# Designed miniproteins, single chains, continued (5): the designs that were tried, part 24

Each design is a single chain, and the fold is of that chain. pLDDT is the mean over its residues in the fold that is shown.

## One batch from the design tools (miniprotein)

Design m16798
Fold by ESMFold2-Fast:
Structure m16798 (fold): chain A 68 residues (1-68)
Amino acid sequence: MMSKEEKIQKVKDLTKRLMRALHDGDWEEATRVLEELEKLFKSIKDPKEREEAKKAFGEVSDREAAGF
């Protein structure tokens, strides 16, 4: 099973890919990555870990959006 650190890192990586795909207009990649993110969030059973993952998503998406 993925560790907490692995889950958070995967959220960050997927968020970067999502933001890149949206910027590039790659709707197929954006949809695929979004589905993976939703599945990953649903797999996090601990509410505190889920909140940390959501915070990581927000921080990365804000940074990527500012870089466009």
Scores: mean pLDDT 78

Design m16799
Fold by ESMFold2-Fast:
Structure m16799 (fold): chain A 77 residues (1-77)
Amino acid sequence: MKTYLLEIGRLKDRNASPEDAAKALVTATFSLDEPEEVKKKKLKEVFPDLSEEEIEERIRRAVATAKEAIEKGLLTG
């Protein structure tokens, strides 16, 4: 969680696009090792207006992004 929050800070400092900021925020709302139901709950708390399909898509993107970042040594899982 703390590492993901630092990534959000870095994107903000670089005047990142809203899309990049949203990806970092989604990544920061859960860890890779949490159950999918917990990830859905956390995302619903952060984005209450999102549909279940949109939440699942954001989880998929965030998990893929976080796994890639871990493989590149940018995040620790």
Scores: mean pLDDT 57

Design m16800
Fold by ESMFold2-Fast:
Structure m16800 (fold): chain A 75 residues (1-75)
Amino acid sequence: SPEIEALHKQRRELIMEEASLSVERIKLIVTIKYSTDPAERAAARKRLDELDKRIAELDRQIAEIDQQIAQLRAS
Protein backbone atom coordinates (compact mmCIF):
# COMPACT_ATOMS: atom_id res chain seq x y z
CA SER A 1 0.00 0.00 0.00
CA PRO A 2 1.41 3.44 -0.94
CA GLU A 3 -0.05 4.88 2.29
CA ILE A 4 1.70 2.25 4.47
CA GLU A 5 4.97 2.79 2.52
CA ALA A 6 4.73 6.58 3.19
CA LEU A 7 4.12 5.96 6.92
CA HIS A 8 7.15 3.61 7.08
CA LYS A 9 9.28 6.34 5.48
CA GLN A 10 8.06 8.95 8.00
CA ARG A 11 8.70 6.49 10.87
CA ARG A 12 12.28 5.87 9.62
CA GLU A 13 12.97 9.63 9.50
CA LEU A 14 11.70 10.06 13.09
CA ILE A 15 13.83 7.08 14.28
CA MET A 16 16.91 8.63 12.63
CA GLU A 17 16.28 11.97 14.38
CA GLU A 18 15.79 10.18 17.74
CA ALA A 19 19.07 8.24 17.24
CA SER A 20 20.93 11.52 16.55
CA LEU A 21 19.40 13.14 19.66
CA SER A 22 20.31 10.06 21.77
CA VAL A 23 24.00 10.50 20.81
CA GLU A 24 23.80 14.22 21.76
CA ARG A 25 22.08 13.22 25.05
CA ILE A 26 25.02 10.95 26.01
CA LYS A 27 27.51 13.79 25.28
CA LEU A 28 25.47 16.21 27.46
CA ILE A 29 25.40 13.71 30.37
CA VAL A 30 29.21 13.37 30.10
CA THR A 31 29.52 17.20 30.14
CA ILE A 32 27.28 17.49 33.23
CA LYS A 33 29.31 14.83 35.12
CA TYR A 34 32.87 15.77 34.10
CA SER A 35 33.05 19.44 33.08
CA THR A 36 34.85 21.68 35.58
CA ASP A 37 33.06 24.76 34.13
CA PRO A 38 29.77 25.56 35.96
CA ALA A 39 28.54 27.54 32.90
CA GLU A 40 29.11 24.55 30.58
CA ARG A 41 27.24 22.26 33.03
CA ALA A 42 24.31 24.72 33.27
CA ALA A 43 24.08 25.01 29.45
CA ALA A 44 24.26 21.20 29.11
CA ARG A 45 21.44 20.74 31.69
CA LYS A 46 19.24 23.23 29.79
CA ARG A 47 19.95 21.50 26.46
CA LEU A 48 19.31 18.06 28.03
CA ASP A 49 15.85 19.24 29.22
CA GLU A 50 15.03 20.54 25.69
CA LEU A 51 16.33 17.28 24.18
CA ASP A 52 14.25 15.08 26.54
CA LYS A 53 11.11 17.03 25.55
CA ARG A 54 11.90 16.57 21.82
CA ILE A 55 12.55 12.81 22.30
CA ALA A 56 9.19 12.48 24.12
CA GLU A 57 7.45 14.25 21.17
CA LEU A 58 9.21 11.93 18.67
CA ASP A 59 8.13 8.86 20.71
CA ARG A 60 4.52 10.16 20.59
CA GLN A 61 4.67 10.70 16.79
CA ILE A 62 6.18 7.21 16.23
CA ALA A 63 3.41 5.64 18.37
CA GLU A 64 0.75 7.50 16.31
CA ILE A 65 2.33 6.24 13.04
CA ASP A 66 2.43 2.67 14.44
CA GLN A 67 -1.31 2.94 15.27
CA GLN A 68 -2.08 4.27 11.75
CA ILE A 69 -0.14 1.38 10.13
CA ALA A 70 -1.99 -1.15 12.35
CA GLN A 71 -5.38 0.36 11.39
CA LEU A 72 -4.55 0.32 7.65
CA ARG A 73 -3.42 -3.35 7.90
CA ALA A 74 -6.68 -4.23 9.71
CA SER A 75 -8.74 -2.64 6.91
Scores: mean pLDDT 90

Design m16801
Fold by ESMFold2-Fast:
Structure m16801 (fold): chain A 58 residues (1-58)
Amino acid sequence: MKVRVTDLKTGKSAVLPLDVALALVEKEGGEDAEEIRRRLLEQGEVVLPKSNVRLELV
């Protein structure tokens, strides 16, 4: 499963495997990877304002 990670400050994006994207937002933003995974699977998209990133299922 792949996720588009968008930096909301720069508008730059990259497509990463789900596990890689979750590891990065956990490491960089202190986000709960399990909760983010749940929200992505339920909603297809999540915005993380503390990290200034948007995640979308692709």
Scores: mean pLDDT 79

Design m16802
Fold by ESMFold2-Fast:
Structure m16802 (fold): chain A 61 residues (1-61)
Amino acid sequence: SAATLASAIALMRRALAEYGEEAEVRAEGDDRILVTGELSEEARAALERIAALYGLTVVFE
């Protein structure tokens, strides 16, 4: 799960950089990723798709 979380977080950070947006992305527990920051709908959707791809839950502040 740690490797899965790390891969998902890395891809999420890359997606945020592509959109030119900033947010804190961190693991919370075994299968959750907490995202803290103001994001566009497009960026949020991208992070949700990445979470789904890895079987993880993303939680936005």
Scores: mean pLDDT 83

Design m16803
Fold by ESMFold2-Fast:
Structure m16803 (fold): chain A 74 residues (1-74)
Amino acid sequence: MSEEEKYIEIANLVREFVADLKAKKPKTVEEINELYQKYLERAEEKFKDDPEFKEMAIRALKTAANYYIEKLKA
């Protein structure tokens, strides 16, 4: 996988996570965290041999999760 392909894979992973969040319309922080954990596991497996891209993917997923958690609290 090229570096450019890795960036595309991170973008796809975040896109799928956000799409699932919108589809499920979670009502609790726990429901958001359950979905986040599934995508976190996918990111760790996909980038297991690439710690830099793993960290970027995890950070991007966490940012998306936190955004939806804050929306839920508002």
Scores: mean pLDDT 83

Design m16804
Fold by ESMFold2-Fast:
Structure m16804 (fold): chain A 95 residues (1-95)
Amino acid sequence: MVTEREETLEFPGAEPVEIRHREYADGSPSEIEVRIRSTKTLADGRAAVEAVVRRLGAHSLQLEKEETLPDGTQRLRFRARLSADTEARIEVEVR
């Protein structure tokens, strides 16, 4: 069974970033999912991911997937580790 909790992370002068926490009853590692929407450039998107990683205290940031959608939107998906039992997945969309 999965327990889900949603939080909003706010940075001064920036749009709120949505964070979703998932905890598994079977002892699987907890997951944090972060969605960053609508950055203007790929560089801004990557900078936002790095800011979120620093804010969460995460390390071992790894790019999992990079894709361009049919409408020209670029989507990046990253994985980062906070502890032995907590992992974060961060998605950013550039449009």
Scores: mean pLDDT 70

Design m16805
Fold by ESMFold2-Fast:
Structure m16805 (fold): chain A 64 residues (1-64)
Amino acid sequence: PDGSGTVTREQFLVRAHAEGLIPDDATAAEVAPYLALFDRYDTNGDGTLSPAEYAAAMADLRAR
């Protein structure tokens, strides 16, 4: 998370890359399911995840 405790789409993808959950050479089509997961947990639609929503989204990714 950034200093505000929220996570943007770009930060979410950077975290997923850093954890090895998506390949460094992933295409937009390969990244799209991760962005769809982000949107699922972005319940207020403001383009950011709270720390709790981010934790839930990352747990869902890691469970795959």
Scores: mean pLDDT 73

Design m16806
Fold by ESMFold2-Fast:
Structure m16806 (fold): chain A 90 residues (1-90)
Amino acid sequence: MAEELRKKAAELKAESKKLAEQGKTVEASRKSFDSIILRIRALAEEGDVEMALTFARMSLAISKHLPDEELSKEAVERFTKLIEEIERRL
């Protein structure tokens, strides 16, 4: 359910913040992406498909400009697949 997705996303965001405070920026970024993906999925599950698609596209654009090339490639692939998943619901 969307509420469980939002709860898990909040936990991942908190974990990301703790990792960033420890200087583990790459691990923090990965947890941040996990959180964002779950929030976008929660929006789609609640029927807000157009908003979910908008946030997924924005996240894809940001992912293309990440300084870590490997992290950028991982994020681009994940958000591209998420966009395709959401578009199938339209």
Scores: mean pLDDT 84

Design m16807
Fold by ESMFold2-Fast:
Structure m16807 (fold): chain A 64 residues (1-64)
Amino acid sequence: KVDKILKELEEVIKDDSASSQEVIDKINDAIIEATKLKVSKDEMHKLSQKILEASRKVKKKEEE
């Protein structure tokens, strides 16, 4: 379900102890699961926004 994917991405984004690799792994899992689901355009937009937020967290950790 899309809500579960969004929740898992939100949890890793909020987890300051998560490594860059853990965030990347969660992004990859979200993409794979979204591909298996027949998601609506609105759901894809929400997933894209959360994936972008997670990607920004990875970039920030790499720039620290």
Scores: mean pLDDT 76

Design m16808
Fold by ESMFold2-Fast:
Structure m16808 (fold): chain A 94 residues (1-94)
Amino acid sequence: SHHAKLKKSLQNMKNLLEELLKQVEEDPENQEAVRRLAAVLQRALDFLSKIPELKEFAEEQRKRLLEALAARDVEALLEVAREVIETLNKLISS
C-alpha cells in the first residue's frame, strides 16, 4: 500500500540519519560525515515541511541547521539531527 511504502521510506531515512549521527559523534572532525548528515537532514526537513502540522517545526530546524553549518557548530548540528530523528520516529509509530 502507499501508506506502507511511505513508512518504509521514513524508516530508511531515519536509519540513515542515525548511522550518520553516530559517525559524526564518533569523529566530529570527519567533514565528509558532517556534510552527508547535513545533506540528509536538509532532505528530511524538506519532506517534513510538506506536512502542514510540522511546517513550522521544519522551518525552525532548517534555520538551526544553516546556523550550525555557518558556525561550524557540530554539537548544534547533532541536536538538530536528534530532534529530526525523534520526529521521524513519532511519524513511523503513528
Scores: mean pLDDT 87

Design m16809
Fold by ESMFold2-Fast:
Structure m16809 (fold): chain A 83 residues (1-83)
Amino acid sequence: LALLEEADKLFEEGKKLFEQGKANKDKALLQQAIAKFQKALALYQQVLKNSSLGSKEREDELKKKIAEIQALIAAAQATLASL
């Protein structure tokens, strides 16, 4: 529970930093966004590995979230490289 809440908070912080970094063309903000996304990803993966979810739907939902954050990391890295 606490790990999932921490992961969600980091993911939201990362999204805000990513939007600010894109708007301002700020490499430091984009790097901070990537760091927040990577930490959130690690926590989501830990939750998936350690959670007794008991439901394939819940497991698939978390796997989809992991795929979404991986895509955002790639997008942030591509944006950073373009600056």
Scores: mean pLDDT 82

Design m16810
Fold by ESMFold2-Fast:
Structure m16810 (fold): chain A 67 residues (1-67)
Amino acid sequence: TTLSIDEVLEIVREVASKVLSKETLEKILKEIREKATNGLEAGVIALELLKDLLSEEQLKELLEKLS
């Protein structure tokens, strides 16, 4: 509720950049930017897109940082 779309994108970049290629990360960030209308929606979309690409531990870190 307190995060902007840009803040969510920075959190996603921080967590996912360590495990995803630059190309895959930029594609995901673009999709979040195109679909999200606010920070909460950006966070939900990020989790949905990354659930199959990140480990359970990395998804938990992402969820904790987005909460």
Scores: mean pLDDT 82

Design m16811
Fold by ESMFold2-Fast:
Structure m16811 (fold): chain A 118 residues (1-118)
Amino acid sequence: MAPLPAATRPLSDEEKAAIEAAVREALASVGEVLSAGFHHTATRVLGLARVRVDGKELSVGVLVVAVGDELAVRVVVSGEGATQELADRIAEEVARALEAATGRPVRAQGAAASEARG
């Protein structure tokens, strides 16, 4: 993943919970969530999910960090049927859910990537 140009700030436990809930809702809006797990650190929330979209199973990684007044989001989609268009769509839905949940401006980027766990 590319480093952020601005320093990340610590997230409160309340912000981390809101971010996790928003990401879960966004993923459920794009497909069937088969599994999802989240890892919280002082400065980030990392979500790892398996999602079925149009009959194909995908691995989705979502990284959310706070950068000043903004949330920066990186979505990585891998597996059969992973496309840049789908990664962009998931990133847009995650951004929308996060803006609604936190009231913060969100910058989201999607990437389609191959992984060894296909």
Scores: mean pLDDT 80

Design m16812
Fold by ESMFold2-Fast:
Structure m16812 (fold): chain A 47 residues (1-47)
Amino acid sequence: MEAYAKGYEYAKETGKLPTLEQAMEIGGGDPLAAGAALRGGFNALFG
């Protein structure tokens, strides 16, 4: 859940999706949390 919010804020601040490596850092190495970060970023830019 926190990973989604961090991905969302990253995309709002930069205008870009986090990279897979950045999403994994946000998720603490958890692929599901990394996916949540990417989804948050996508929603910030497009949804």
Scores: mean pLDDT 80

Design m16813
Fold by ESMFold2-Fast:
Structure m16813 (fold): chain A 63 residues (1-63)
Amino acid sequence: SSLSALEEEAEKAYAAGDYKKAAFLYDLLVGLLRIQLSLGLVSEEEVEEYEKKLAEAKAKAAA
């Protein structure tokens, strides 16, 4: 899916130390997952997992 591709690119950016790119991609992913949550297509736990990854990427980008 398009979400799987976005997740893969975010993880690659994070692993490469490109935290600004990772934060941008995780922010997009969280936004899309929140829409899917409202439609009953994903769990709240899955959204929370990616919100945590976004917060970590943002913290590293700011450092």
Scores: mean pLDDT 85

Design m16814
Fold by ESMFold2-Fast:
Structure m16814 (fold): chain A 105 residues (1-105)
Amino acid sequence: DEEAKELRRKAAVLFTSGAIHYVAGEIEKSFGNEKTAEESYKNSEELLGKSVKILEKLVKAGKGTPDDAQMLREASKLLKKVAEETGSKKAEEEAKRAEKVAKAA
């Protein structure tokens, strides 16, 4: 299914970008750049959340794969780390949703 492949590609790009922004936040925090770190964590949350929503659409369509489930589990782990750094309830809720969607895949 070419549509499912394209959605999965978009989810992977968003996931990778979210992971990069999380790492950028950790680096900025280590140098004492708290405001820049917060912006990086916020970008990570938004990008990972978008990836989770695309993967959720694939799972709900009955097109979820083991690789999709693994990406959801990794997104959940990163969103939990973002929530720990920022106190974001949205990141915590999205992490829980990613775990639930992964179990349904």
Scores: mean pLDDT 90

Design m16815
Fold by ESMFold2-Fast:
Structure m16815 (fold): chain A 91 residues (1-91)
Amino acid sequence: SIEDRIKKYEKKVQESTSKDQLLKVMQDFNSDIVTMMIMEGFDFSVIQQVSQIFLDTYRKVQESTSLDQAKEYALDGLKKVKAIVEKALKE
């Protein structure tokens, strides 16, 4: 499921040892989750919301001053995406 996929990315964020690695994980996350949402027939408005959260999160990770701060922003972004996906699946 897409929820299981998000959980896998949470683990990848936690296991990241550098900001560069974390930024790559975030890029892979966006590509993978958006592709899955399209394939599963999510509304484009929901996909747009997820893309906006990704852009905001990616910027915060880039602008972070430490790996710990970057991971905190990345995990917060994934949590927000998960909430939107779970809400869309209930409707």
Scores: mean pLDDT 85

Design m16816
Fold by ESMFold2-Fast:
Structure m16816 (fold): chain A 88 residues (1-88)
Amino acid sequence: MEPSVELGKELYEKYLEGWVGKDGKGKGTAPSLTPEALKKAGVDKEKLIEYLRDPEKYEPGTIIPSFKDILSDSELESIVLYLLTLPD
């Protein structure tokens, strides 16, 4: 399956919305994943894909689960493409 914003939105709503929030702005101990927050943190598309694959490797103690055994690289890229379309 080709990476797409539409697929990324569906996967975000299914797997990440409960942790990060509906608007991607962060919730509880989960960080904001909006384009503005990612730029501020120096996180590019490739880095964000790696982060979502194994969040604890980059952010020890994060509540966001690892998706490496649940989502393919193409599905992770789709989530990242969706996150990059969110309003600042």
Scores: mean pLDDT 73

Design m16817
Fold by ESMFold2-Fast:
Structure m16817 (fold): chain A 70 residues (1-70)
Amino acid sequence: GVEVLAEEIRKFILDLANNLKASQEVVDKSLQLLEEAERKAKEAKTITDAAKILGEAMRESVRLINEEAK
């Protein structure tokens, strides 16, 4: 379900952040985005909408981590 997908995305974000030596500030912001997205995804009426919400949070988190690394 939504919680399983969110946990897999969380692991991915943490692994990426660790590999790129991201600051705790960027990690915290990325995880907050995912937590807010998980809440929204749980209230989504379709699995497609839930996946879209979680995917957007993952994309934004990746962008934040990569921008700090550049």
Scores: mean pLDDT 85

Design m16818
Fold by ESMFold2-Fast:
Structure m16818 (fold): chain A 105 residues (1-105)
Amino acid sequence: LSPELQQDIDDGVLEVARASSAVSSQRLVDRGMITRDQGDSITAILPLLMQLDRQGKTDLRAQVRPQVRAELDALGEAARNGDVDAARRHADRLRDLRDELAAAL
């Protein structure tokens, strides 16, 4: 069976993404691009996605993960362009996704 090896790889990718997301979120808050509450919401998403996988809700994880990735990419682009309004709009969408994930657990 290779499921254990695949899970170890996925867990490693999620851990790297979590560390990167936390550092990026803190810098965005420190620069006034997003609020502290938005940054905390973003940091909470990855643990919730991992929890869905542990509960066997893999279909929901597969559906939501691309949406989270797209919003994180858009947030990063808005921040690089200095667009505070766009950055906060994408951060609010990430907060809404966090709330959906929490409600599904």
Scores: mean pLDDT 73

Design m16819
Fold by ESMFold2-Fast:
Structure m16819 (fold): chain A 87 residues (1-87)
Amino acid sequence: MIAEAIKEGIELALEKRYDEIEKLEEEAQKKDIESPVSIKARAALLTIKALEDPEGAPLFYEAVKAYKEDKEKYEKLVKELAERALS
């Protein structure tokens, strides 16, 4: 569940679905920080941050690079992000 929420957040950011990310962030503020909605919102925002400043979110930057080029590496990085609770 956590890994799936992270993947969905990354995909929203990479597809530039900013309207959906904004709605998700608004809903996340009403939920527990560990909820799937909050995890998905944080993953989307961290992906945007990584695209603007790779040093600001290095693990998300590596996941973004792997997303289209290496699906196996992408899945591995998403699992690592889930284990670290996006920290």
Scores: mean pLDDT 78

Design m16820
Fold by ESMFold2-Fast:
Structure m16820 (fold): chain A 93 residues (1-93)
Amino acid sequence: MPPATQQRVQQARDLIQRALELGMEAIRNYDDVELARRLLEEADRLLARAQQLISQVRADPSTPPSVLLSLEIELGIAQLVVGVAKLIVKKKE
Protein backbone atom coordinates (compact mmCIF):
# COMPACT_ATOMS: atom_id res chain seq x y z
CA MET A 1 0.00 0.00 0.00
CA PRO A 2 1.15 3.59 -0.60
CA PRO A 3 2.10 5.40 2.66
CA ALA A 4 -0.90 7.77 2.42
CA THR A 5 -3.35 4.83 2.10
CA GLN A 6 -1.63 2.94 4.94
CA GLN A 7 -1.90 6.07 7.14
CA ARG A 8 -5.66 6.40 6.39
CA VAL A 9 -6.18 2.70 7.26
CA GLN A 10 -4.33 3.13 10.58
CA GLN A 11 -6.26 6.35 11.40
CA ALA A 12 -9.58 4.56 10.71
CA ARG A 13 -8.55 1.64 12.97
CA ASP A 14 -7.51 4.01 15.78
CA LEU A 15 -10.84 5.90 15.57
CA ILE A 16 -12.85 2.63 15.54
CA GLN A 17 -10.93 1.31 18.57
CA ARG A 18 -11.51 4.57 20.53
CA ALA A 19 -15.22 4.56 19.66
CA LEU A 20 -15.50 0.92 20.80
CA GLU A 21 -13.76 1.78 24.11
CA LEU A 22 -16.11 4.77 24.65
CA GLY A 23 -19.16 2.58 23.92
CA MET A 24 -18.00 -0.01 26.46
CA GLU A 25 -17.27 2.76 29.00
CA ALA A 26 -20.82 4.13 28.48
CA ILE A 27 -22.21 0.64 29.27
CA ARG A 28 -20.04 0.44 32.44
CA ASN A 29 -21.30 3.91 33.50
CA TYR A 30 -24.96 3.40 32.48
CA ASP A 31 -26.06 4.69 35.94
CA ASP A 32 -24.44 8.07 35.14
CA VAL A 33 -26.74 9.02 32.26
CA GLU A 34 -25.04 12.41 31.68
CA LEU A 35 -21.56 10.84 31.47
CA ALA A 36 -22.84 7.96 29.30
CA ARG A 37 -24.46 10.42 26.85
CA ARG A 38 -21.22 12.46 26.56
CA LEU A 39 -19.20 9.27 25.91
CA LEU A 40 -21.71 8.14 23.23
CA GLU A 41 -21.71 11.59 21.53
CA GLU A 42 -17.89 11.39 21.30
CA ALA A 43 -18.13 7.78 20.01
CA ASP A 44 -20.56 8.94 17.27
CA ARG A 45 -18.10 11.67 16.17
CA LEU A 46 -15.24 9.14 16.01
CA LEU A 47 -17.36 6.61 14.05
CA ALA A 48 -18.44 9.33 11.56
CA ARG A 49 -14.76 10.25 10.97
CA ALA A 50 -13.80 6.56 10.64
CA GLN A 51 -16.60 6.01 8.08
CA GLN A 52 -15.30 9.00 6.06
CA LEU A 53 -11.75 7.53 6.07
CA ILE A 54 -13.07 4.07 5.11
CA SER A 55 -14.93 5.67 2.15
CA GLN A 56 -11.58 7.17 1.01
CA VAL A 57 -9.84 3.80 1.52
CA ARG A 58 -12.62 2.04 -0.48
CA ALA A 59 -12.17 4.51 -3.37
CA ASP A 60 -8.38 3.82 -3.40
CA PRO A 61 -7.58 0.97 -5.89
CA SER A 62 -4.27 0.28 -4.05
CA THR A 63 -6.19 -0.91 -0.94
CA PRO A 64 -6.10 -4.74 -0.61
CA PRO A 65 -9.65 -6.23 -0.44
CA SER A 66 -8.71 -8.07 2.80
CA VAL A 67 -7.76 -4.75 4.48
CA LEU A 68 -11.04 -3.11 3.41
CA LEU A 69 -13.08 -6.12 4.63
CA SER A 70 -11.23 -6.04 7.99
CA LEU A 71 -11.99 -2.30 8.41
CA GLU A 72 -15.67 -2.75 7.49
CA ILE A 73 -16.05 -5.62 10.01
CA GLU A 74 -14.29 -3.59 12.75
CA LEU A 75 -16.53 -0.57 12.00
CA GLY A 76 -19.65 -2.79 12.11
CA ILE A 77 -18.69 -4.23 15.50
CA ALA A 78 -18.05 -0.74 16.95
CA GLN A 79 -21.38 0.55 15.53
CA LEU A 80 -23.18 -2.44 17.12
CA VAL A 81 -21.57 -1.86 20.55
CA VAL A 82 -22.34 1.90 20.48
CA GLY A 83 -25.92 1.11 19.34
CA VAL A 84 -26.42 -1.34 22.23
CA ALA A 85 -25.00 1.26 24.68
CA LYS A 86 -27.52 3.84 23.37
CA LEU A 87 -30.40 1.39 23.95
CA ILE A 88 -29.23 0.70 27.53
CA VAL A 89 -28.93 4.45 28.31
CA LYS A 90 -32.32 5.23 26.68
CA LYS A 91 -34.06 2.49 28.75
CA LYS A 92 -32.59 4.10 31.93
CA GLU A 93 -34.30 7.41 30.97
Scores: mean pLDDT 86

Design m16821
Fold by ESMFold2-Fast:
Structure m16821 (fold): chain A 98 residues (1-98)
Amino acid sequence: MDKQKERIKWAEEIKKEVEKELGRPMPEITVNSISLSIKDGKPVLTVDASVAGVPVTIERVPNEYITVTVGDKTKTFPDTKEGRKEAWKFIVEAVEEA
């Protein structure tokens, strides 16, 4: 539905907030694919990306949950302000261990 550029800008906005909280720049993020589907009347956003060369998959259901997979590690967080922050922290920590 939306342009890929708009979704990339959304990701850049979150990146900026995470960089502010961490006090350091985020690793380079390359977005490989973005897909939007509707399941049970709810939008499901799936983003396949590489962070510092490590594969990362993000599945977001707005106002419900965010599931993040980094290599062989997967965690699910609530789609709240705190949950989104923890999801990005998990990505950074898991990528550093990869």
Scores: mean pLDDT 72

Design m16822
Fold by ESMFold2-Fast:
Structure m16822 (fold): chain A 70 residues (1-70)
Amino acid sequence: SAMKEALVEQGEKAEAEGLEAFRAGDFRTAARHFREASKLYREAGPEYEEKARRAEQGAELADHLAAVRA
């Protein structure tokens, strides 16, 4: 559906923004973007659960790195 396609596209954009922030060392911003991506993939449907899980893992890693630097 168009709605599912839009959610996936927004999730992929959020994931890309998370990766850019992560590479820049902005782990707080990276975690926020990765969480948004995971949420959007989950809303898109169960067929995107693997993408959502991978984005959530990115957020967890970013949170960990932000915490050890604080």
Scores: mean pLDDT 88

Design m16823
Fold by ESMFold2-Fast:
Structure m16823 (fold): chain A 69 residues (1-69)
Amino acid sequence: SALEELKEQALADIEAAKSPEEVEAIERRAHQQAFELVAQGKASLEEAMEAIAEVHRAAREKIAELRAA
């Protein structure tokens, strides 16, 4: 699905990110795109919230790693 593709791309981009600012930008973009899919009827609000939660968890972990280095 479009939401699954969005989530996988966001997770890959987060893994490749080199700064906390980059991670935050990726998370913000993914959040916006997920809600656009909901507005278009291509995903449920519940599915989008689940995808955003997964992206947020990965973003938080990556930011912690980058700040610890």
Scores: mean pLDDT 86

Design m16824
Fold by ESMFold2-Fast:
Structure m16824 (fold): chain A 97 residues (1-97)
Amino acid sequence: NKAEEAGRGAALSGEAAAVSAEKGDATGAAAAGVSAAGASFSAMLAEEADKEAGEGARKAAEYATQAAKLATQGKGKEGYEYGKKAAELGREAAKLG
């Protein structure tokens, strides 16, 4: 399912961003941001087929993107919190797919 794939992608990107934020790893955070952008695209395609599941995945991808952005700015605590939220929302969206 496209929504399941998008939700999982957003969750993995959020987790990667959270870990990078915790470690102060700007390069890892940038890579997580690229992955989050991919998840966002997948969520957009999923939303075209299933608005409810795709919307959840898109929201998760938005949180993952913010987590990566905060991590690259050295805002470790905020980046971790956003990344954790992205992982939670992404897992929920994956269950709906």
Scores: mean pLDDT 79

Design m16825
Fold by ESMFold2-Fast:
Structure m16825 (fold): chain A 85 residues (1-85)
Amino acid sequence: SMAEAERQQRLFEAMRKGLARLGVDSIVSVEPPNAAGVMRATARVTIGGKEVEVDVFTASLPDGTMVVYVERPGEIAETLEMKLE
């Protein structure tokens, strides 16, 4: 649907902004948004002087807020909550 396409576009923009703010060294993979409206990317970032792989998630909340979460595989590295206007 048109509304679904617009939601996917907003999730892609949130992911792009999230990856840029993290200053990722490289992108390993990017998945399209799933049926629950969650998009996942795997990226390599330098944290504490060490290069590590992290999972980055973007999601749309019911109020239209876009959120970005950063998680190491199996662990939470940090949470970045960004309200995109």
Scores: mean pLDDT 71

Design m16826
Fold by ESMFold2-Fast:
Structure m16826 (fold): chain A 78 residues (1-78)
Amino acid sequence: EKEKEELVKELEKALEEAEKLLEQAKKEGNGELAKSAESLIETIKEVLEEEKEKPLPVEELRRQLRGVKEAIEQLKKK
């Protein structure tokens, strides 16, 4: 329970970071980064909504969070 709460909180933080990357990409005119950030934002929102409607296993949330964090780091390098 506590672990799920922390994972959801980390996903929410990742969503904020992805939204900031999208804002930066649009400001810089980087269409490729903007599209990637938009896709990532949609993915994070879907995971958060799934957790609310149909609770996911802790291991699946951890896997999703890992993938999201990796994607954010890759986008920062673009």
Scores: mean pLDDT 81

Design m16827
Fold by ESMFold2-Fast:
Structure m16827 (fold): chain A 77 residues (1-77)
Amino acid sequence: SADAAERQREEAIEQRFLDYLRESLSLDGSIVASVDASFEEIQAKALAAPADATLGASTAQALLKLLEEARKLLEEE
């Protein structure tokens, strides 16, 4: 039960991370349309987005943590 709840929470945070990236890129279409950017460049631009306008502060904190973990995984591969 506790393990299942933690797994669902992680999945929800990952889904919100993907939704945030999708919305951030769509909001700043000029960046996506004019730049053939690497994942790292896209991630950096998403982090620069005004999180307070799109997400609550606690959700933004969780997304920043997920972005750090995603970056580490990509650098290992």
Scores: mean pLDDT 51

Design m16828
Fold by ESMFold2-Fast:
Structure m16828 (fold): chain A 94 residues (1-94)
Amino acid sequence: MTLATMMYLSGKLAKLIKDPSLSEEVKKLLEEARKIALTAIDQSLTAPDSQHPQILIDALRQIRKLLEEAAKVPGAPQEVKDLLKEVQDLLDLL
């Protein structure tokens, strides 16, 4: 996993949050996931290289948890479930 992958996920989350059909519950969970992604990016830019894998892996696990909760909300769009699958696949490669 790379910093570029976390930046990509942050961008995907930002796009999903702009969907006007989202319930407030789903939107809040996606906003929290994006905050985690942005925090991990900032921490990786200032932390020693040896800490980057752990920072990014911990962030991905937290993002997965929030996406699992968002996907369980009635009416959650397919794109949320697709992003959850993408994050799960990234964690499985680690």
Scores: mean pLDDT 82

Design m16829
Fold by ESMFold2-Fast:
Structure m16829 (fold): chain A 96 residues (1-96)
Amino acid sequence: SNAERLEEVYKTEGLEAALEELERILKELTKQEEKIQAIAYALLATLLLYKGGEEKEVEEYIEKAAEIGKVDKEELLEKSKKIAEELRKAEEEAKK
């Protein structure tokens, strides 16, 4: 699956390579169901928040995810911020 491939890339090649793979997957998902595309945009925004990416880029992906997924933009952004924080805590625990 795309999720399994992304996890393998993250484990073997790190966060930067995983972000590049996620962008590639997102481009392929333009040919698939809207729900999957909305999830991919939300994951891109979440990983950018985790990486410390630009607010404008995060907001653009959240807006696309919310519009396609037909969910509230602000609620989706808050959820993505929580997941990004959980990823940071998980990485910190893995180093202990």
Scores: mean pLDDT 80

Design m16830
Fold by ESMFold2-Fast:
Structure m16830 (fold): chain A 97 residues (1-97)
Amino acid sequence: SAERERAVRLLEELLELARAHGAPPEFLALIEELLETVRRIRDLEEAQEAVLLAGEVTLLAAQLVAAHPGDAGLEELQRLAVEALELLVGLLERLAA
């Protein structure tokens, strides 16, 4: 899926940016788990799991931005997380149809 391949690229950028900005180990581990889950999506259940994980990544990214207002790197990290979540929701909707 083109959506899956785009989500993988966004999550790889997200992981690299998060490492560069010293994100907590738990956040890095969650992104790595999400990335592996997205790479292995074959059915509706796996897509649902990816959406749930992407939601958690997005919430943690928002918390990091709230803790460090005006950090452009963390704001970009939040944008990448939201974009990946939106792509995975779109993939889930297509698999559910």
Scores: mean pLDDT 86

Design m16831
Fold by ESMFold2-Fast:
Structure m16831 (fold): chain A 77 residues (1-77)
Amino acid sequence: PLDPSIFDVIAEAEALFRAALTVPADDVAAARALLQRSLDLLQLVIDRTPDSPLKEELEARLAALEAEGAALLAAME
C-alpha cells in the first residue's frame, strides 16, 4: 500500500511546475529553480514507489515534464 502523503508530494510537484509557467519571461533563474524543485520532488516519489503501473506512469510523467520544462526555458530566451 502507498502512503497517502505521496499524493501530497505529487500535488506539490505539480503546483511548482504550474508556478514556473507564471514566472515573468525575463526571470529564467526563477523558472529554472521552480522546474528543478518540481522534478526533484517527482523523482523522490518515483524512487520511493515500488515497481507498479503507478511507478511507470510517474516515470512517464517525469519524462514529459522534463521535456516541457526544457521547452519553456528555451522559449524564455
Scores: mean pLDDT 79

Design m16832
Fold by ESMFold2-Fast:
Structure m16832 (fold): chain A 67 residues (1-67)
Amino acid sequence: MLRERIEAEPDPEEKAEGRGRLASEIIRLIEAGVPQAEIAERLGVPVATVSRWRAALEASRAAHAAM
């Protein structure tokens, strides 16, 4: 039943907070020079998620360096 999936998907607020922490951890590990595959394994997220955050961070750095 869909109601049982509420346990797998906690409240939007709790999930948003957990997601924020996860995003911060991914960024921190990218800045520390950890490979994206290892970040994905450590945090239990798809490599595509890590790659997306890395691309966004690199784009921001490139824009800042171009100033």
Scores: mean pLDDT 67

